# Designed miniproteins, single chains, continued (4): the designs that were tried, part 105

Each design is a single chain, and the fold is of that chain. pLDDT is the mean over its residues in the fold that is shown.

## One batch from the design tools (miniprotein)

Design m15874
Fold by ESMFold2-Fast:
Structure m15874 (fold): chain A 132 residues (1-132)
Amino acid sequence: EESKKLAEELLKKIEEEIARDPTNATAWNRRGLYYLILGKYEEAIADFDKAIALDPNNASAYLNRGKAYLKLGKYEEAVKDYEKAIEIFPTAQAYTNLGLAYKALGDEEKAKEYFRKALRLNPNDITAKELL
């Protein structure tokens, strides 16, 4: 509830930033993240699409768009985005999210493989540790 109210206030500020510089990939990614927090997954994806079009090496935009796809049950699209995020910049969070997407697809063996990779980068990743 309170995080949604903060996201709405931050959304107004980022809309002004985008109006001043519509080529700022980081601003589009941030607005997408606010939409993701607000549960507006289609609007979030549109903003992440714009961020990626402006900066194709933005690992954060791929990771966040993958999260939006996962929330919409678009697990194959989430896998592709998480794989691209890992290709650009591998993180424990990206591996954990890729594992969650494979688990949702019913691929338990790939899910465990990626949870192990997440734990190799961050041994304290509670989600990956509990799902192994």
Scores: mean pLDDT 89

Design m15875
Fold by ESMFold2-Fast:
Structure m15875 (fold): chain A 85 residues (1-85)
Amino acid sequence: MSPLEQAFLEGLELAQEGVEAFKAGDLETAREKFEEAARKLAAFPKLQAEALALLGDVYEAMGDLEKAKEYRERALALDPNNSAA
């Protein structure tokens, strides 16, 4: 498996784990999983943007509205046509 293919698959798995943690109310685990997913997906701007947008949702749920805005702006900068508005 190529390093890019491995990073892609690991990033998607981490994003799914983050979604499950977020739905369970485990915001700390969701944050950690989405941060790692964003790192793994660095070579895939649209997918990295989605992970950063999900980090924004986690920070909003944590009450950190400034961090939520920061991550959403980063996501929009990577993919202006994504749901990260």
Scores: mean pLDDT 84

Design m15876
Fold by ESMFold2-Fast:
Structure m15876 (fold): chain A 62 residues (1-62)
Amino acid sequence: MLSDEEIRQILEKAEEVVETESNPVVLRAALHELRELLKTITNPELAKRAEELIRKVEEKLK
């Protein structure tokens, strides 16, 4: 099980990828990984951050 610090590190890296990346294949892979990560998050602040990032990726894929 990932710690809150490890989840925060993953989310920080994912946020950078989502901000800079335009490749739909990479964005779809990131979306899948974020959805899987969200299932494991028990911290409500980190869960909200992951949900916001998922929404941003979904918006970029429209």
Scores: mean pLDDT 82

Design m15877
Fold by ESMFold2-Fast:
Order: C-alpha cells, then structure tokens, then sequence
Structure m15877 (fold): chain A 99 residues (1-99)
C-alpha cells in the first residue's frame, strides 16, 4: 500500500545514501563495475522514495536521483573523480531527506 511505502521511505533513503557513498568509494578506486552496480541500487531506492515519501523528502530524493544519473554518466565518460563527487552529494541529500 502507499501508506506502507511512505513509512518505509526513510529506510530506503538511508540505504540509498549508503549505496551512493559506497559507489563514490568504488569510483575513486577505479572499480567502474562495482561503482555502477552500487549507483544503480541507490537510483532504484531514490526513485521509490521520490514516489512515496512526503513532499519535502520527495524533492530531495528527486534531486539526489538526478545527481546519481549524472554520476553514472561521468563513470561512462571515465571521469571517476566527478562521478565520486556527484555520488557523495546524492548521499548527502538522501540522508537529509531521511530526517
């Protein structure tokens, strides 16, 4: 139900933040495959939160989702440092949304 999904949104946002931080670390280590997997996991959790969280948390989740998408693009372009910075900012917004 929508109510159950709304109640789980803070948990999804915290999980998204953790996956995004781990994606940033993997990107800095040059592990593009691991960074991509973790970023995709964060993206799915942020998409869920953006749909079912309260209005303020939804806005932060949508912004974090766009940053993860930009980070994935930076990974594809070989810019691992930019990807890591984008994933770290996405994690910050996701944690803020979970509060």
Amino acid sequence: SRAALSADAPGALRAAAENARRAARAAREGDEKKATLLAVAAMLLLALAAEYADEEARELARRALELVKEGLRALDEGDYEKAAELFEEAARLAEEAAE
Scores: mean pLDDT 85

Design m15878
Fold by ESMFold2-Fast:
Structure m15878 (fold): chain A 73 residues (1-73)
Amino acid sequence: ELTPTQQRILDLLKSHYPFGQTAAEIARALGLSPTTVRRHLRQLEKRGLVARGEDGTYTLGSDIVKELIEKKR
């Protein structure tokens, strides 16, 4: 199951899709430390729910992106 903090991170990334967010930007938006956000992002990435870009930004994982695109179109 997702923690409330992990759900908030996913909702934030959905609202900014298709653009990535840094751990610092997510931390600022949610009122958390960047260290706390990075721990949750690592767990979400292991579950395929988020993906890390080459520029150090995090986006929605491919499975969630596919579901979001299919529901819209």
Scores: mean pLDDT 77

Design m15879
Fold by ESMFold2-Fast:
Structure m15879 (fold): chain A 66 residues (1-66)
Amino acid sequence: SGEQLAAQTRAALSALPDDVARQIIADVLTSLGVPEEEVRRLVADVDRGIDALADRIVQAGQAAAS
């Protein structure tokens, strides 16, 4: 489920160094069409970036299940 994927993504990114996690989050959000300014704001705090990516995974999973 999207919830399980989001939880796994949070755990994986939280285990990485902040700079590596931030780069991965920025690259993924950019590939999903998130505006560059928004990506910069989200990755300024790695925890916020992780939450933003996880939320998008949950939303995509819920949309696919509906």
Scores: mean pLDDT 79

Design m15880
Fold by ESMFold2-Fast:
Structure m15880 (fold): chain A 65 residues (1-65)
Amino acid sequence: MEKLEAMKELALRSLDELAKKYNLPQEVHDELKAFLEEGFKKAKSFEDFQKILTEVSKRLQKALE
């Protein structure tokens, strides 16, 4: 079915691009990337991936305030 590995890679790449676009501090970028990578290693379902992406999005928005 869906290539979950490709979705993980796309999410990590999107985070890198957002970090560059919004000039995120390296510390924040590293924290979000580590959270995403650890979450994806433990995620077993699409719902798990959505929850992880939602949390990363909220943390990213807070960092940009």
Scores: mean pLDDT 76

Design m15881
Fold by ESMFold2-Fast:
Structure m15881 (fold): chain A 62 residues (1-62)
Amino acid sequence: EREEEERRRRARELLLLGEASEGLGLMALEVGRLSGSEEMEELGRELLEEGRRLREEARRLE
């Protein structure tokens, strides 16, 4: 049960990382749209999916 604080810290880190990935994904999508780069749009989608995954993992951790 003393690992609850460690779990809380992990959940916090995963949430922050998920938010960062989501923000980066949105930026990559916008840059891709402005530049007309399909590669940047795909990168943005991958980052958004990673962000969602990380946030779900954080919620499962508690």
Scores: mean pLDDT 81

Design m15882
Fold by ESMFold2-Fast:
Structure m15882 (fold): chain A 78 residues (1-78)
Amino acid sequence: MEEAFYEKALEEISALYERYQAALAAGDYEEAARLIEEMKKKLLEIAKETGASEELLEELERTTDGAIEMARALAAAQ
């Protein structure tokens, strides 16, 4: 069931996002960058399994890469 798969996937992504917010609040930008990398991997897996378009995959990569680069830049600035 596609719907049940999406619900589980969103729950996992939400849990990662909560950890990411906690890392940002703690000033742990290295951990935040790692969590974004895990979210990127999970989002791309979900998108591929659900037959997402090449355009959507490119958008996900651009968005997540931007967030990763930002978190890494903040970590390097510490």
Scores: mean pLDDT 77

Design m15883
Fold by ESMFold2-Fast:
Structure m15883 (fold): chain A 73 residues (1-73)
Amino acid sequence: MERLRELYGEELVAYLEERLREAGLSEEAQEIVYRGLIAVANVAKERGRELSEEEQRAVIDAVVASAVALEAM
């Protein structure tokens, strides 16, 4: 979680934690979400692109929704 706080900040990590709590994901699926969000932030940094707060929230929502869909299979 500390790596995500460095990349996204405290507010967006709190938002992520709320979304994960609501989704009821397993610890394994939560780890996949964390790794996915770190990867997105690293790609944005590599490309010299700064994500807006709205874009970061959208990415969080998309990654969490994808993990929920995979667990439902």
Scores: mean pLDDT 80

Design m15884
Fold by ESMFold2-Fast:
Structure m15884 (fold): chain A 59 residues (1-59)
Amino acid sequence: GLAATLERNDLAQPAVQAASKVVEENKDLTDPEEIEKVEREATEVARRRLQEELERRRR
């Protein structure tokens, strides 16, 4: 899953946190199709956040 993929990198923590927040805000969803949509959005948010963290770390 997303967490396992990002765990390889120390920079992954902010991305995992951002993805977790998206899921948490949508925790009331019970429709699997809506949940799948949220997972896709969480993945996109995590990817963007990871790129931002990599850019900051590069200095």
Scores: mean pLDDT 69

Design m15885
Fold by ESMFold2-Fast:
Structure m15885 (fold): chain A 55 residues (1-55)
Amino acid sequence: AEEIRKKIEELGKDKSLSDEEKVAKIKELAEKYGIEVDTSNFTRAAVDLYIKAED
């Protein structure tokens, strides 16, 4: 969904959040939509969510 992509971009640009906080937010979004993501780092979690959210 487009809204998921925009939220990922907003998290990536947020200078007030640590990488751990960004990963936690991505995980929360993924769980809300029933998507499982790699939580090793923000980039992997974001890419997984982008790919799986296309449907």
Scores: mean pLDDT 76

Design m15886
Fold by ESMFold2-Fast:
Structure m15886 (fold): chain A 70 residues (1-70)
Amino acid sequence: MDEIAETVRAAIEKYGPVPAAEAPQLTKAVNAYLKGDYETAIKLFQEIAETGSPAAAGVAKALLDLVKKK
């Protein structure tokens, strides 16, 4: 769980700040992952990666990589 927060922080540092309008959607995806709802988390991360800003997409892609890489 801490690794997820660190991954998000590192991605924000690399890709820039996530717009405030997109932050709640990223938080929702992270919460789904923390609850063990990996299907919902993966779906939300994929949607953000495809439709979000470059910063939000970068964060979502990094978290998708983390979820798929066990």
Scores: mean pLDDT 74

Design m15887
Fold by ESMFold2-Fast:
Structure m15887 (fold): chain A 71 residues (1-71)
Amino acid sequence: IEELLKKLRELAKKIPNEELKKRVEELLKSLEEQYKEALSLKETNPEEAEKNLEAIKKELEELIKELEEEI
């Protein structure tokens, strides 16, 4: 997940459309917040944390794939 967040940040910098770039940066911020929340849950509810982390991972993978196809 951390590697996927890093990859998405690197791809966002390469987006030529400023409007799309800003949207991706906003999504990145949201996903980073969700990741921190999921990590906090790992101490008290590791099963729910794992489900949340898988959801974040899937969303990151889908966004990265979409951007790689457009860039």
Scores: mean pLDDT 76

Design m15888
Fold by ESMFold2-Fast:
Structure m15888 (fold): chain A 63 residues (1-63)
Amino acid sequence: MIDPLELEAEVLLIAAAVAKTIGDYEEAARYYEEAARVYEKMGKEEEAKRLRELAEKYRELAE
């Protein structure tokens, strides 16, 4: 059985990838932030940290 949090994280990462493809870096950053929170709930702190770093990078690109 797939963990509902794993499924939520996958959906958010797909949404971030789509946003990046269309040049919506603000939306991509938002999805990476939400994915990071889901990874924190799963106890995956290192993965959450990397996703927050990606979110910050895309926020800077959006400016």
Scores: mean pLDDT 82

Design m15889
Fold by ESMFold2-Fast:
Structure m15889 (fold): chain A 59 residues (1-59)
Amino acid sequence: GPALSEAEREEAARRARESVLAAGGSEDTAQKVEDAVLAAKSALEADRAGTRVAIEAGV
């Protein structure tokens, strides 16, 4: 997919964090998902990275 702008990346990271917490995930898991999304260069990479970290943490 297209490259994410800084603002889009930060918004995606914030939403991913909120989703993990809403699903009953720990704050540590939420932080790891946020960090993974912030490191992503595209929307697809952000989605895959966040999902992978959440699955690995059992969310």
Scores: mean pLDDT 74

Design m15890
Fold by ESMFold2-Fast:
Formats: C-alpha cells, sequence, structure tokens
Structure m15890 (fold): chain A 78 residues (1-78)
C-alpha cells in the first residue's frame, strides 16, 4: 500500500541518518545491508560521491541514486 511504502521510506531515512558515518566510510563497491523491521535497506557506494539506496518491502523495491544529502532530501520529501 502507499502507506506501507511511505513508512518504509521513513524507516530507511532514520536508518540512513543513524548510519551516515558508516555509509560515508564505505569503499567504492562497498555494500551495507540491514533489516529495519519488515524493511530491508541496502546502500552501495558507486563512486566517490554517489550511492545507490535500495529499500525492499515484500515484493516492492524502491531504488534511489545520489549523494547522501540528495538521498536524505528525496526520502524526506516522499
Amino acid sequence: SERDRRLAQLRALEWLLANRERIEALPIGGVLTERVGDTTVTVTRLDETTFRLEIRLGDATIVLEGSIDELIERLASG
């Protein structure tokens, strides 16, 4: 549902903010995956400034790419 998708985005936002230092320390190609409730969050460092964020809730997957600050802004905006 739209509500469940939005809750997954907010969980991913909270996780990203809590783990920002760990994410910024990832080498290029480095991956960090964690389960937050019923949501799985995966972050991959693509290059020096760019990350891929994958949010999985059941069969639904949301994929965002950008800097940490761009990912935060997109998750906060909906």
Scores: mean pLDDT 87

Design m15891
Fold by ESMFold2-Fast:
Structure m15891 (fold): chain A 60 residues (1-60)
Amino acid sequence: MKAEQSKKLKEVAKRLGLSVKEVREKLTGLAEELGVSLSYLLENLSVDELVKAVELYESL
């Protein structure tokens, strides 16, 4: 994983009060539902957008 992607996962985890592992698993599930890779989400979404994406996925 690229350093920037790892940094984004850590910031999302801090903002949600979750572990990096939990955020990675939730975003991987969302990426699969959208038909894209986890790397695609991390490269194309900001930390704020990733936080909202995880929150939206949890409310499903």
Scores: mean pLDDT 79

Design m15892
Fold by ESMFold2-Fast:
Structure m15892 (fold): chain A 60 residues (1-60)
Amino acid sequence: MEEVEEIVRRIRELVEAGKEDEALKLTLDFLKNSDLTPSQASAVGIETAAFLFEGELRKR
C-alpha cells in the first residue's frame, strides 16, 4: 500500500512537471516489475490515468 502511494505521488509529480511520457513509463515499469494484487494494480492505473488526463487538459 505505502509503495503504491509513493509511486502515485511520483507519477503526479512528473505529470505536473509536463513529463507525461516519463510518468507513463514509470507506471508501466512499476506494474510490470512489482508483485501487486489486482486491487493495487487497479489503483495505480486509475490514478495515473486521472493525472495524465488532467495534464492534457492543462495543455489545452
Scores: mean pLDDT 70

Design m15893
Fold by ESMFold2-Fast:
Structure m15893 (fold): chain A 92 residues (1-92)
Amino acid sequence: SDDQLELAKSLIETAKKEGGSVRVEGEGDTATITASGLSVEQIIGFTLRAIGLQLDGHEVIPEIEGDTLTLTLRGLTEEQIQELKELVEELS
């Protein structure tokens, strides 16, 4: 959905602005975004947004390890996944 795509884009842009690393992996309708170098406040904010989307019926799974947040998003189109990959390249 557009809400999943916007959450993913916000995470990518935030991690890149912080000088962190971002990786986007796509398989079928599933995108996995791994972002490192995030502050505690940023991790909390993105995790709460992911939970909000889960409560609204979207498949978004946040995983936290240290300063790294991984979002797994299901139900994306191939074009949406490609858009996320291209955004990472543009910001690199």
Scores: mean pLDDT 85

Design m15894
Fold by ESMFold2-Fast:
Structure m15894 (fold): chain A 90 residues (1-90)
Amino acid sequence: SVDEVLEEIADSAAEATRKDPSSAFENTYALALGGNRLGASPEVLEEQLRKLAEVDPLGTARGARAAIPDLSPEQARALERVAREAEERV
């Protein structure tokens, strides 16, 4: 399924971010746009982006916020939740 594909991509993105935390912004932005293009559910996108937030919350929040204008309203709300939660836990 699309959600399963996104989960696998997100796991790879989380691993890449662990190797280079400074890439959290780019990895989050790419994952958000990719998930939106694939038509992934907002709930799965939110869950997968939290994996990156566990590695680098500030970079993930910035990447998520940067992606918001390019997303559907429902996907944008999911990313707003990820960004806010990541910012609040730092």
Scores: mean pLDDT 83

Design m15895
Fold by ESMFold2-Fast:
Structure m15895 (fold): chain A 65 residues (1-65)
Amino acid sequence: VSREVAASIHAVGLGIEVGASVEVKEEDGKLIVTLHDVSEEDAERIRKELERFGKETGLEVELVV
């Protein structure tokens, strides 16, 4: 499983957990995650989790709310 696929699965799971709508795009090894219908607190929590995942895997992840 590629790093990007693992990150996409993680991001979708986090969004579903908080009831958000999630879109994921890959660009040149960078993952762009867009969240809709999410609270500021949940968005901040998800951002921190994705930053941690990116740091551990060496993948750049960008969160858009």
Scores: mean pLDDT 76

Design m15896
Fold by ESMFold2-Fast:
Parts: structure tokens; C-alpha cells; sequence
Structure m15896 (fold): chain A 77 residues (1-77)
């Protein structure tokens, strides 16, 4: 799960959002409770203008890790 998540992060940083989505989806398939993977999947979808889908995945990440300080910092706008 972490390997696919790290590959997704690299693609996200390179602006390859569609490829990043695929890697984060692979991470979630390996570990469905990986809150960070759900969160970054949502961020990549926001970049692809799929903001409704992104909102759902952000909610899922928060549900899985509601008090995670790292996720709390990242989702605060």
C-alpha cells in the first residue's frame, strides 16, 4: 500500500493527476483503511475538476482518521 501511495505522491507532485489517481486507487485496494491514500486521491480528483467526487473521498479519509494531525493540517482551508 505505501509503495503505491508513494508512487502516487510523486505523480501528483509532477502534475500527472490522472496517473496519481490510479496509484492511490491501487493503494486503497491493498489497504482500504489507508486514510492518507483516500485523502490524496481526493486532492488529485480536485485537480481534475471532479470536486464532488473529491469531497466524498475527503470525508472518507476524515472518517478513517478523524484526529490525525497530519490529515487535519492538510484538509484545513
Amino acid sequence: AEEKYNEGLKLYEEGKYEEAVKKFEEAIKLDPNFAKAWYYLALALDKLKKSVEAAGYKAKAQELAPDDPELRKSIKS
Scores: mean pLDDT 74

Design m15897
Fold by ESMFold2-Fast:
Structure m15897 (fold): chain A 60 residues (1-60)
Amino acid sequence: LEERLAEALAGLPGVSPETARVLARLVASGRVSLEGAARAAAEIGGQPFETVLEALRRAL
């Protein structure tokens, strides 16, 4: 889960590998929801939330 999420997040525009790894770890540990991580990544990359959330769900 964590590795797949980190890879998917790092593939998004504007998301650094470091940020992707931290977000993936927070989701895997239950501290942040998948929706929360998708919202943060969407804001960083300037992408629609739904597009980012779908990409993350497909990576799982």
Scores: mean pLDDT 80

Design m15898
Fold by ESMFold2-Fast:
Structure m15898 (fold): chain A 92 residues (1-92)
Amino acid sequence: ASEEKFQEAKKKAEEFIKMARTSSSRMSALPSGSEVEELAEKKIKEVRELIEEKEEEGYEGAVLLEQKVQEAGQELSKKTKEAVEEHLKLLS
């Protein structure tokens, strides 16, 4: 059970990494897209490091990893929205 919980959290983290890379690539054409790319790479690194650090902690590792993925996702979503809004202002 404990090991299974960490494997589920790791799968969600890997899905986040894939999503973050895709989002970052799509934002590269926007004026503030470089900031989204930098944030995505930083959050991908943090999530990868946490996977390695917490794999031996089972359930506790899973909880921390899921929290990190949620926080990273929220920060990246906010930054992406700001980049899009800045782009729309330039078109107005």
Scores: mean pLDDT 78

Design m15899
Fold by ESMFold2-Fast:
Structure m15899 (fold): chain A 68 residues (1-68)
Amino acid sequence: KKLYLDENLNAVLQDGDTYYLADKVEVDKDGKLTFYNVKVVKAKEGDVITAPNGKKLNTSELELVKEL
């Protein structure tokens, strides 16, 4: 799985062809990530996806933060 940030620092989690787009991410005291207002989309690498805020994101242009 790969964690990306868009240009507004919104979190995008990729698991194969499935993308999880979140408006907010929280980290608890144990380091566990919680994702809020999650939109689930299916896309292939290089496809354009629409974020919950209506913004278009190119999957090939997402900034990789961490591989999980």
Scores: mean pLDDT 71

Design m15900
Fold by ESMFold2-Fast:
Structure m15900 (fold): chain A 57 residues (1-57)
Amino acid sequence: MEKEKELIDLAEKYALTYGEEIAREVALRYGLEKLKLSEEKAKAATDEGIKRAREKL
């Protein structure tokens, strides 16, 4: 799976399970430290995942 898609899916899952604040913290850190994404891409993917979670709530 592409790194950005993996991060979007992670952020969505965490937002649905733990809420947006925890999802943003965990996903942004994962994107930067584990996936080695740029800050811009990590933030965009995290925001998209959280947005998708809002649509389902």
Scores: mean pLDDT 82

Design m15901
Fold by ESMFold2-Fast:
Structure m15901 (fold): chain A 95 residues (1-95)
Amino acid sequence: SPDLGIRLGMLLIALTGELHVMSLKLRKEGKYEEADELERIQKEIVTAWHNRDLERLKEALERALELVEKYADPQTVANFRRLAEEILRLAEELA
């Protein structure tokens, strides 16, 4: 469905945007290794979806969630978890 594809694209933009903001915040706090890892994970998420690799997408989202849970506030964690769950649901439906 074109509508599901558009919705998934919007959710991916929202999720990767949250990770980008978090990477900038971590870099300002001197947590360069964690910021670099989030930047790598962002690329892995985009590449996995471009290749329709659901297994890689799930792995990348799980790695992102571990860092989000460690360094973000509870509201950001809840928002990320919700976005990741919706992305995986839509990706499975489109695969």
Scores: mean pLDDT 86

Design m15902
Fold by ESMFold2-Fast:
Structure m15902 (fold): chain A 55 residues (1-55)
Amino acid sequence: MEEEKKEKLRKLVIEGAKKQGADEELAEAIAEDVLEATKNLDLAIEQVEKAIKES
C-alpha cells in the first residue's frame, strides 16, 4: 500500500470506530483488519469517509 493513503485510511477507520464507542485497542485492531483486507485504498477511504459523515 502507499504509505500516505494507508495512514489516511487507518486514521479514518480509528476515528469512525471511536465514534461508534470502540476503545483505542479495538479501534486499532479494526484499522489493521481493514488495511489488511483493502486492495483499493482510494475506494476504501471514500467509503469510510461517507460512513463517518452519515453516522
Scores: mean pLDDT 75

Design m15903
Fold by ESMFold2-Fast:
Structure m15903 (fold): chain A 88 residues (1-88)
Amino acid sequence: SEANQARIELAQYLQAVRDVLTLSDEELEKKIEVDPSLKPLYEKVKNMTKEELKEEVRELAEKAGLDEEEKEELLESLDKIFEEAEKL
């Protein structure tokens, strides 16, 4: 279903955001060597602002059928990833 596809896409997107924000370029390249499909996703994430990342997550969460509470929890989780990255 479209909602199931959106949930998979959302999970992949969140992992890519975490990877780009917390891993070195060498670690990202190693992941791309294992899964070449990650390259366009990482490049997309690298070129986005925090606001644009939050907007994309909100849109994917909407398509995935998440309610307002689940969307808020997801955005709070994303903010924690940003905080983790700023400590590196």
Scores: mean pLDDT 84

Design m15904
Fold by ESMFold2-Fast:
Structure m15904 (fold): chain A 99 residues (1-99)
Amino acid sequence: PFEKPSEEVEELMRRVHEEAKRTVEALLAGDVEAAEEHARRLAEALRELRELDPLWAEITAAFALMMLSVTLLELRRDPSKAGMVPVVERAMRLVAEAA
């Protein structure tokens, strides 16, 4: 069981989710620059969340990694998007290091 996060923590969790979603959308669209920019913002939001609440940062990072893992599987189904696999792997590494 977890304590309910504060409003500041909830807002950072929402920002992490939004940046993860933007990263996934850019990856699926084949937009490397957008994917890398949103992955950086995702990592920054996770670092801010970790400073406030390390437990909620870890939980939120796990959800972001799950979203990226599903995206990796989807990209592997499309040979034309094989070049995006290293971009997803870099984004996953940034998330893991930020948590």
Scores: mean pLDDT 85

Design m15905
Fold by ESMFold2-Fast:
Structure m15905 (fold): chain A 66 residues (1-66)
Amino acid sequence: PKVIVRNLPSAEAATAVALTAIGEGGTAKVLGDVPATVEAEVPSKEAAERVAATGEAAGGEAEILD
């Protein structure tokens, strides 16, 4: 599944989301400067939910696409 997290308020927030996706065995791309967007592709719906939860906890807006 693909996860898009928008409106991340800091580079640290974007890094946390990207590292969560990579840790789940996926890939991540950080787009733009603050407010940042992270696009992630992860191998499972469970992993996508964890990435989305990390993004929301970091102050972003998360959307899971399947």
Scores: mean pLDDT 82

Design m15906
Fold by ESMFold2-Fast:
Structure m15906 (fold): chain A 87 residues (1-87)
Amino acid sequence: MNKEELIKKAEELKEEAEKLFEEAKEKFKQGKLEEAIKLLEEAIKKYDEAIKLYKEAGDEKGALEVEINLGVVRLVLGVAKTLLRKQ
């Protein structure tokens, strides 16, 4: 893929991951921890793919923005898994 195609695909994956994270937050709020965890793990996978594509395109800023978001999702996943273990 050319640089523009890589960035476009990375943006699509980022948007998919953001949607999954929002859905995970709603499930978390409802106490549906197992469903929230699955959505968070899917969001992480999409963010990892987006980071790879941004880096391949040389878009260091795009990669960094997604890495920050990924860090937040990983923290939320850790909290969700901890809460599930205490049930």
Scores: mean pLDDT 88

Design m15907
Fold by ESMFold2-Fast:
Structure m15907 (fold): chain A 61 residues (1-61)
Amino acid sequence: FEAEVSSRVVDGRTVVTARLASAADAEALAARLREVGIRAVRIVDDTTVEYLPEGGELPAA
C-alpha cells in the first residue's frame, strides 16, 4: 500500500505518522506494527497511524 510517512518530536520522543490510502491499509499497518512488538500504536482519523518505534506510551492527542 502507499503511505506518506513523516516524523515529529513530541516531549523528546520521535512520533512517526503514516497516512494511508484507506482504513483497511491503516488497520493492516497497525496490526503489523503490533505483531513486531511495537506497543505504542494508534489509528487517528481512520486512515492515519501514529506510533513510537522506540516504545513507551504515545503522548495525548
Scores: mean pLDDT 74

Design m15908
Fold by ESMFold2-Fast:
Structure m15908 (fold): chain A 74 residues (1-74)
Amino acid sequence: SLLDLAEHSRKLGEEALKKGDNKTAADHYTSAGHAYFQAGDLEKALELYKKALELDPDNEEAKRGLEEVEKALE
């Protein structure tokens, strides 16, 4: 399911973060954010895109995801 995919990607992000790989962690958190967005969990998607951008401010996928989820929350 999308929620299982989101949780799996979030765990991969946590593992990468523990290893100090901020860019890989950001990519995994972005994937989790996309999965939560598709599942309709806009608040979880917002949290994960923001976390990804804290770790990698240049992550274009996270920037696009954040813009889309913020529009959906209006």
Scores: mean pLDDT 88

Design m15909
Fold by ESMFold2-Fast:
Structure m15909 (fold): chain A 72 residues (1-72)
Amino acid sequence: EESDKLIEKARELLRQAAEAFNKGDYEKALELVRQAIKYYEEALKVDPTNEDAQRLLESAREIEKLLEKKLK
């Protein structure tokens, strides 16, 4: 329940990050992805056995790296 709410929060932030990315605002997209990562990390603190949260966190970190490279 608590973990699921944190995952939903992170998913909403990733949706907003995609919107910022589509507008060419890569810096805002990066900030939103970093916020999503924080919520996925909190979800895993609540439920460390949630494999979906682990995979989503890994994916978000890959997106973070790609956005960091685009801002160079």
Scores: mean pLDDT 84

Design m15910
Fold by ESMFold2-Fast:
Structure m15910 (fold): chain A 71 residues (1-71)
Amino acid sequence: MEAQLKEMVEKGKKLAEETAKELVEKGVFSEEEAKEFKELAEKMLEAVAAGDMETARELQKKLEELVTKKL
């Protein structure tokens, strides 16, 4: 099960990187905002993998706030 969680985290990190890059290319985010998004997403995925669901939810709220301000 740990191997499956690690694979999910790796895929999530890659998806976050690709999403951040696409948002910069489309002019939705600046390079700095995309970096912040990627960092928050990565920390959230690591919290989920560690079973720290409280921290994961807090980071998810920060991600939603960042995205909502730009949409």
Scores: mean pLDDT 77

Design m15911
Fold by ESMFold2-Fast:
Structure m15911 (fold): chain A 83 residues (1-83)
Amino acid sequence: SARERELAELEAELEEALAAGDTAREAEVIRRLEELGVDVKRLEAAADAAARRANRDAAGLFMSEARAAGRRAHVVDRTPAVL
């Protein structure tokens, strides 16, 4: 449909605007998405969740500690010392 095509084009423009740091373009695309009935706040919430994961990856020490904690959680169930 025309709406689905316009949504796909606007989503691509939003990604390009974000990559370029073009705040004016970003605002224009968001306005158009809202006019099409897209819940932009839901999109922003999903992007925020992804950004939090990326930020954790950037903190190498935190990621290493989280990985060690994750192993400990797995090992609590699977830590047979072999005896």
Scores: mean pLDDT 62

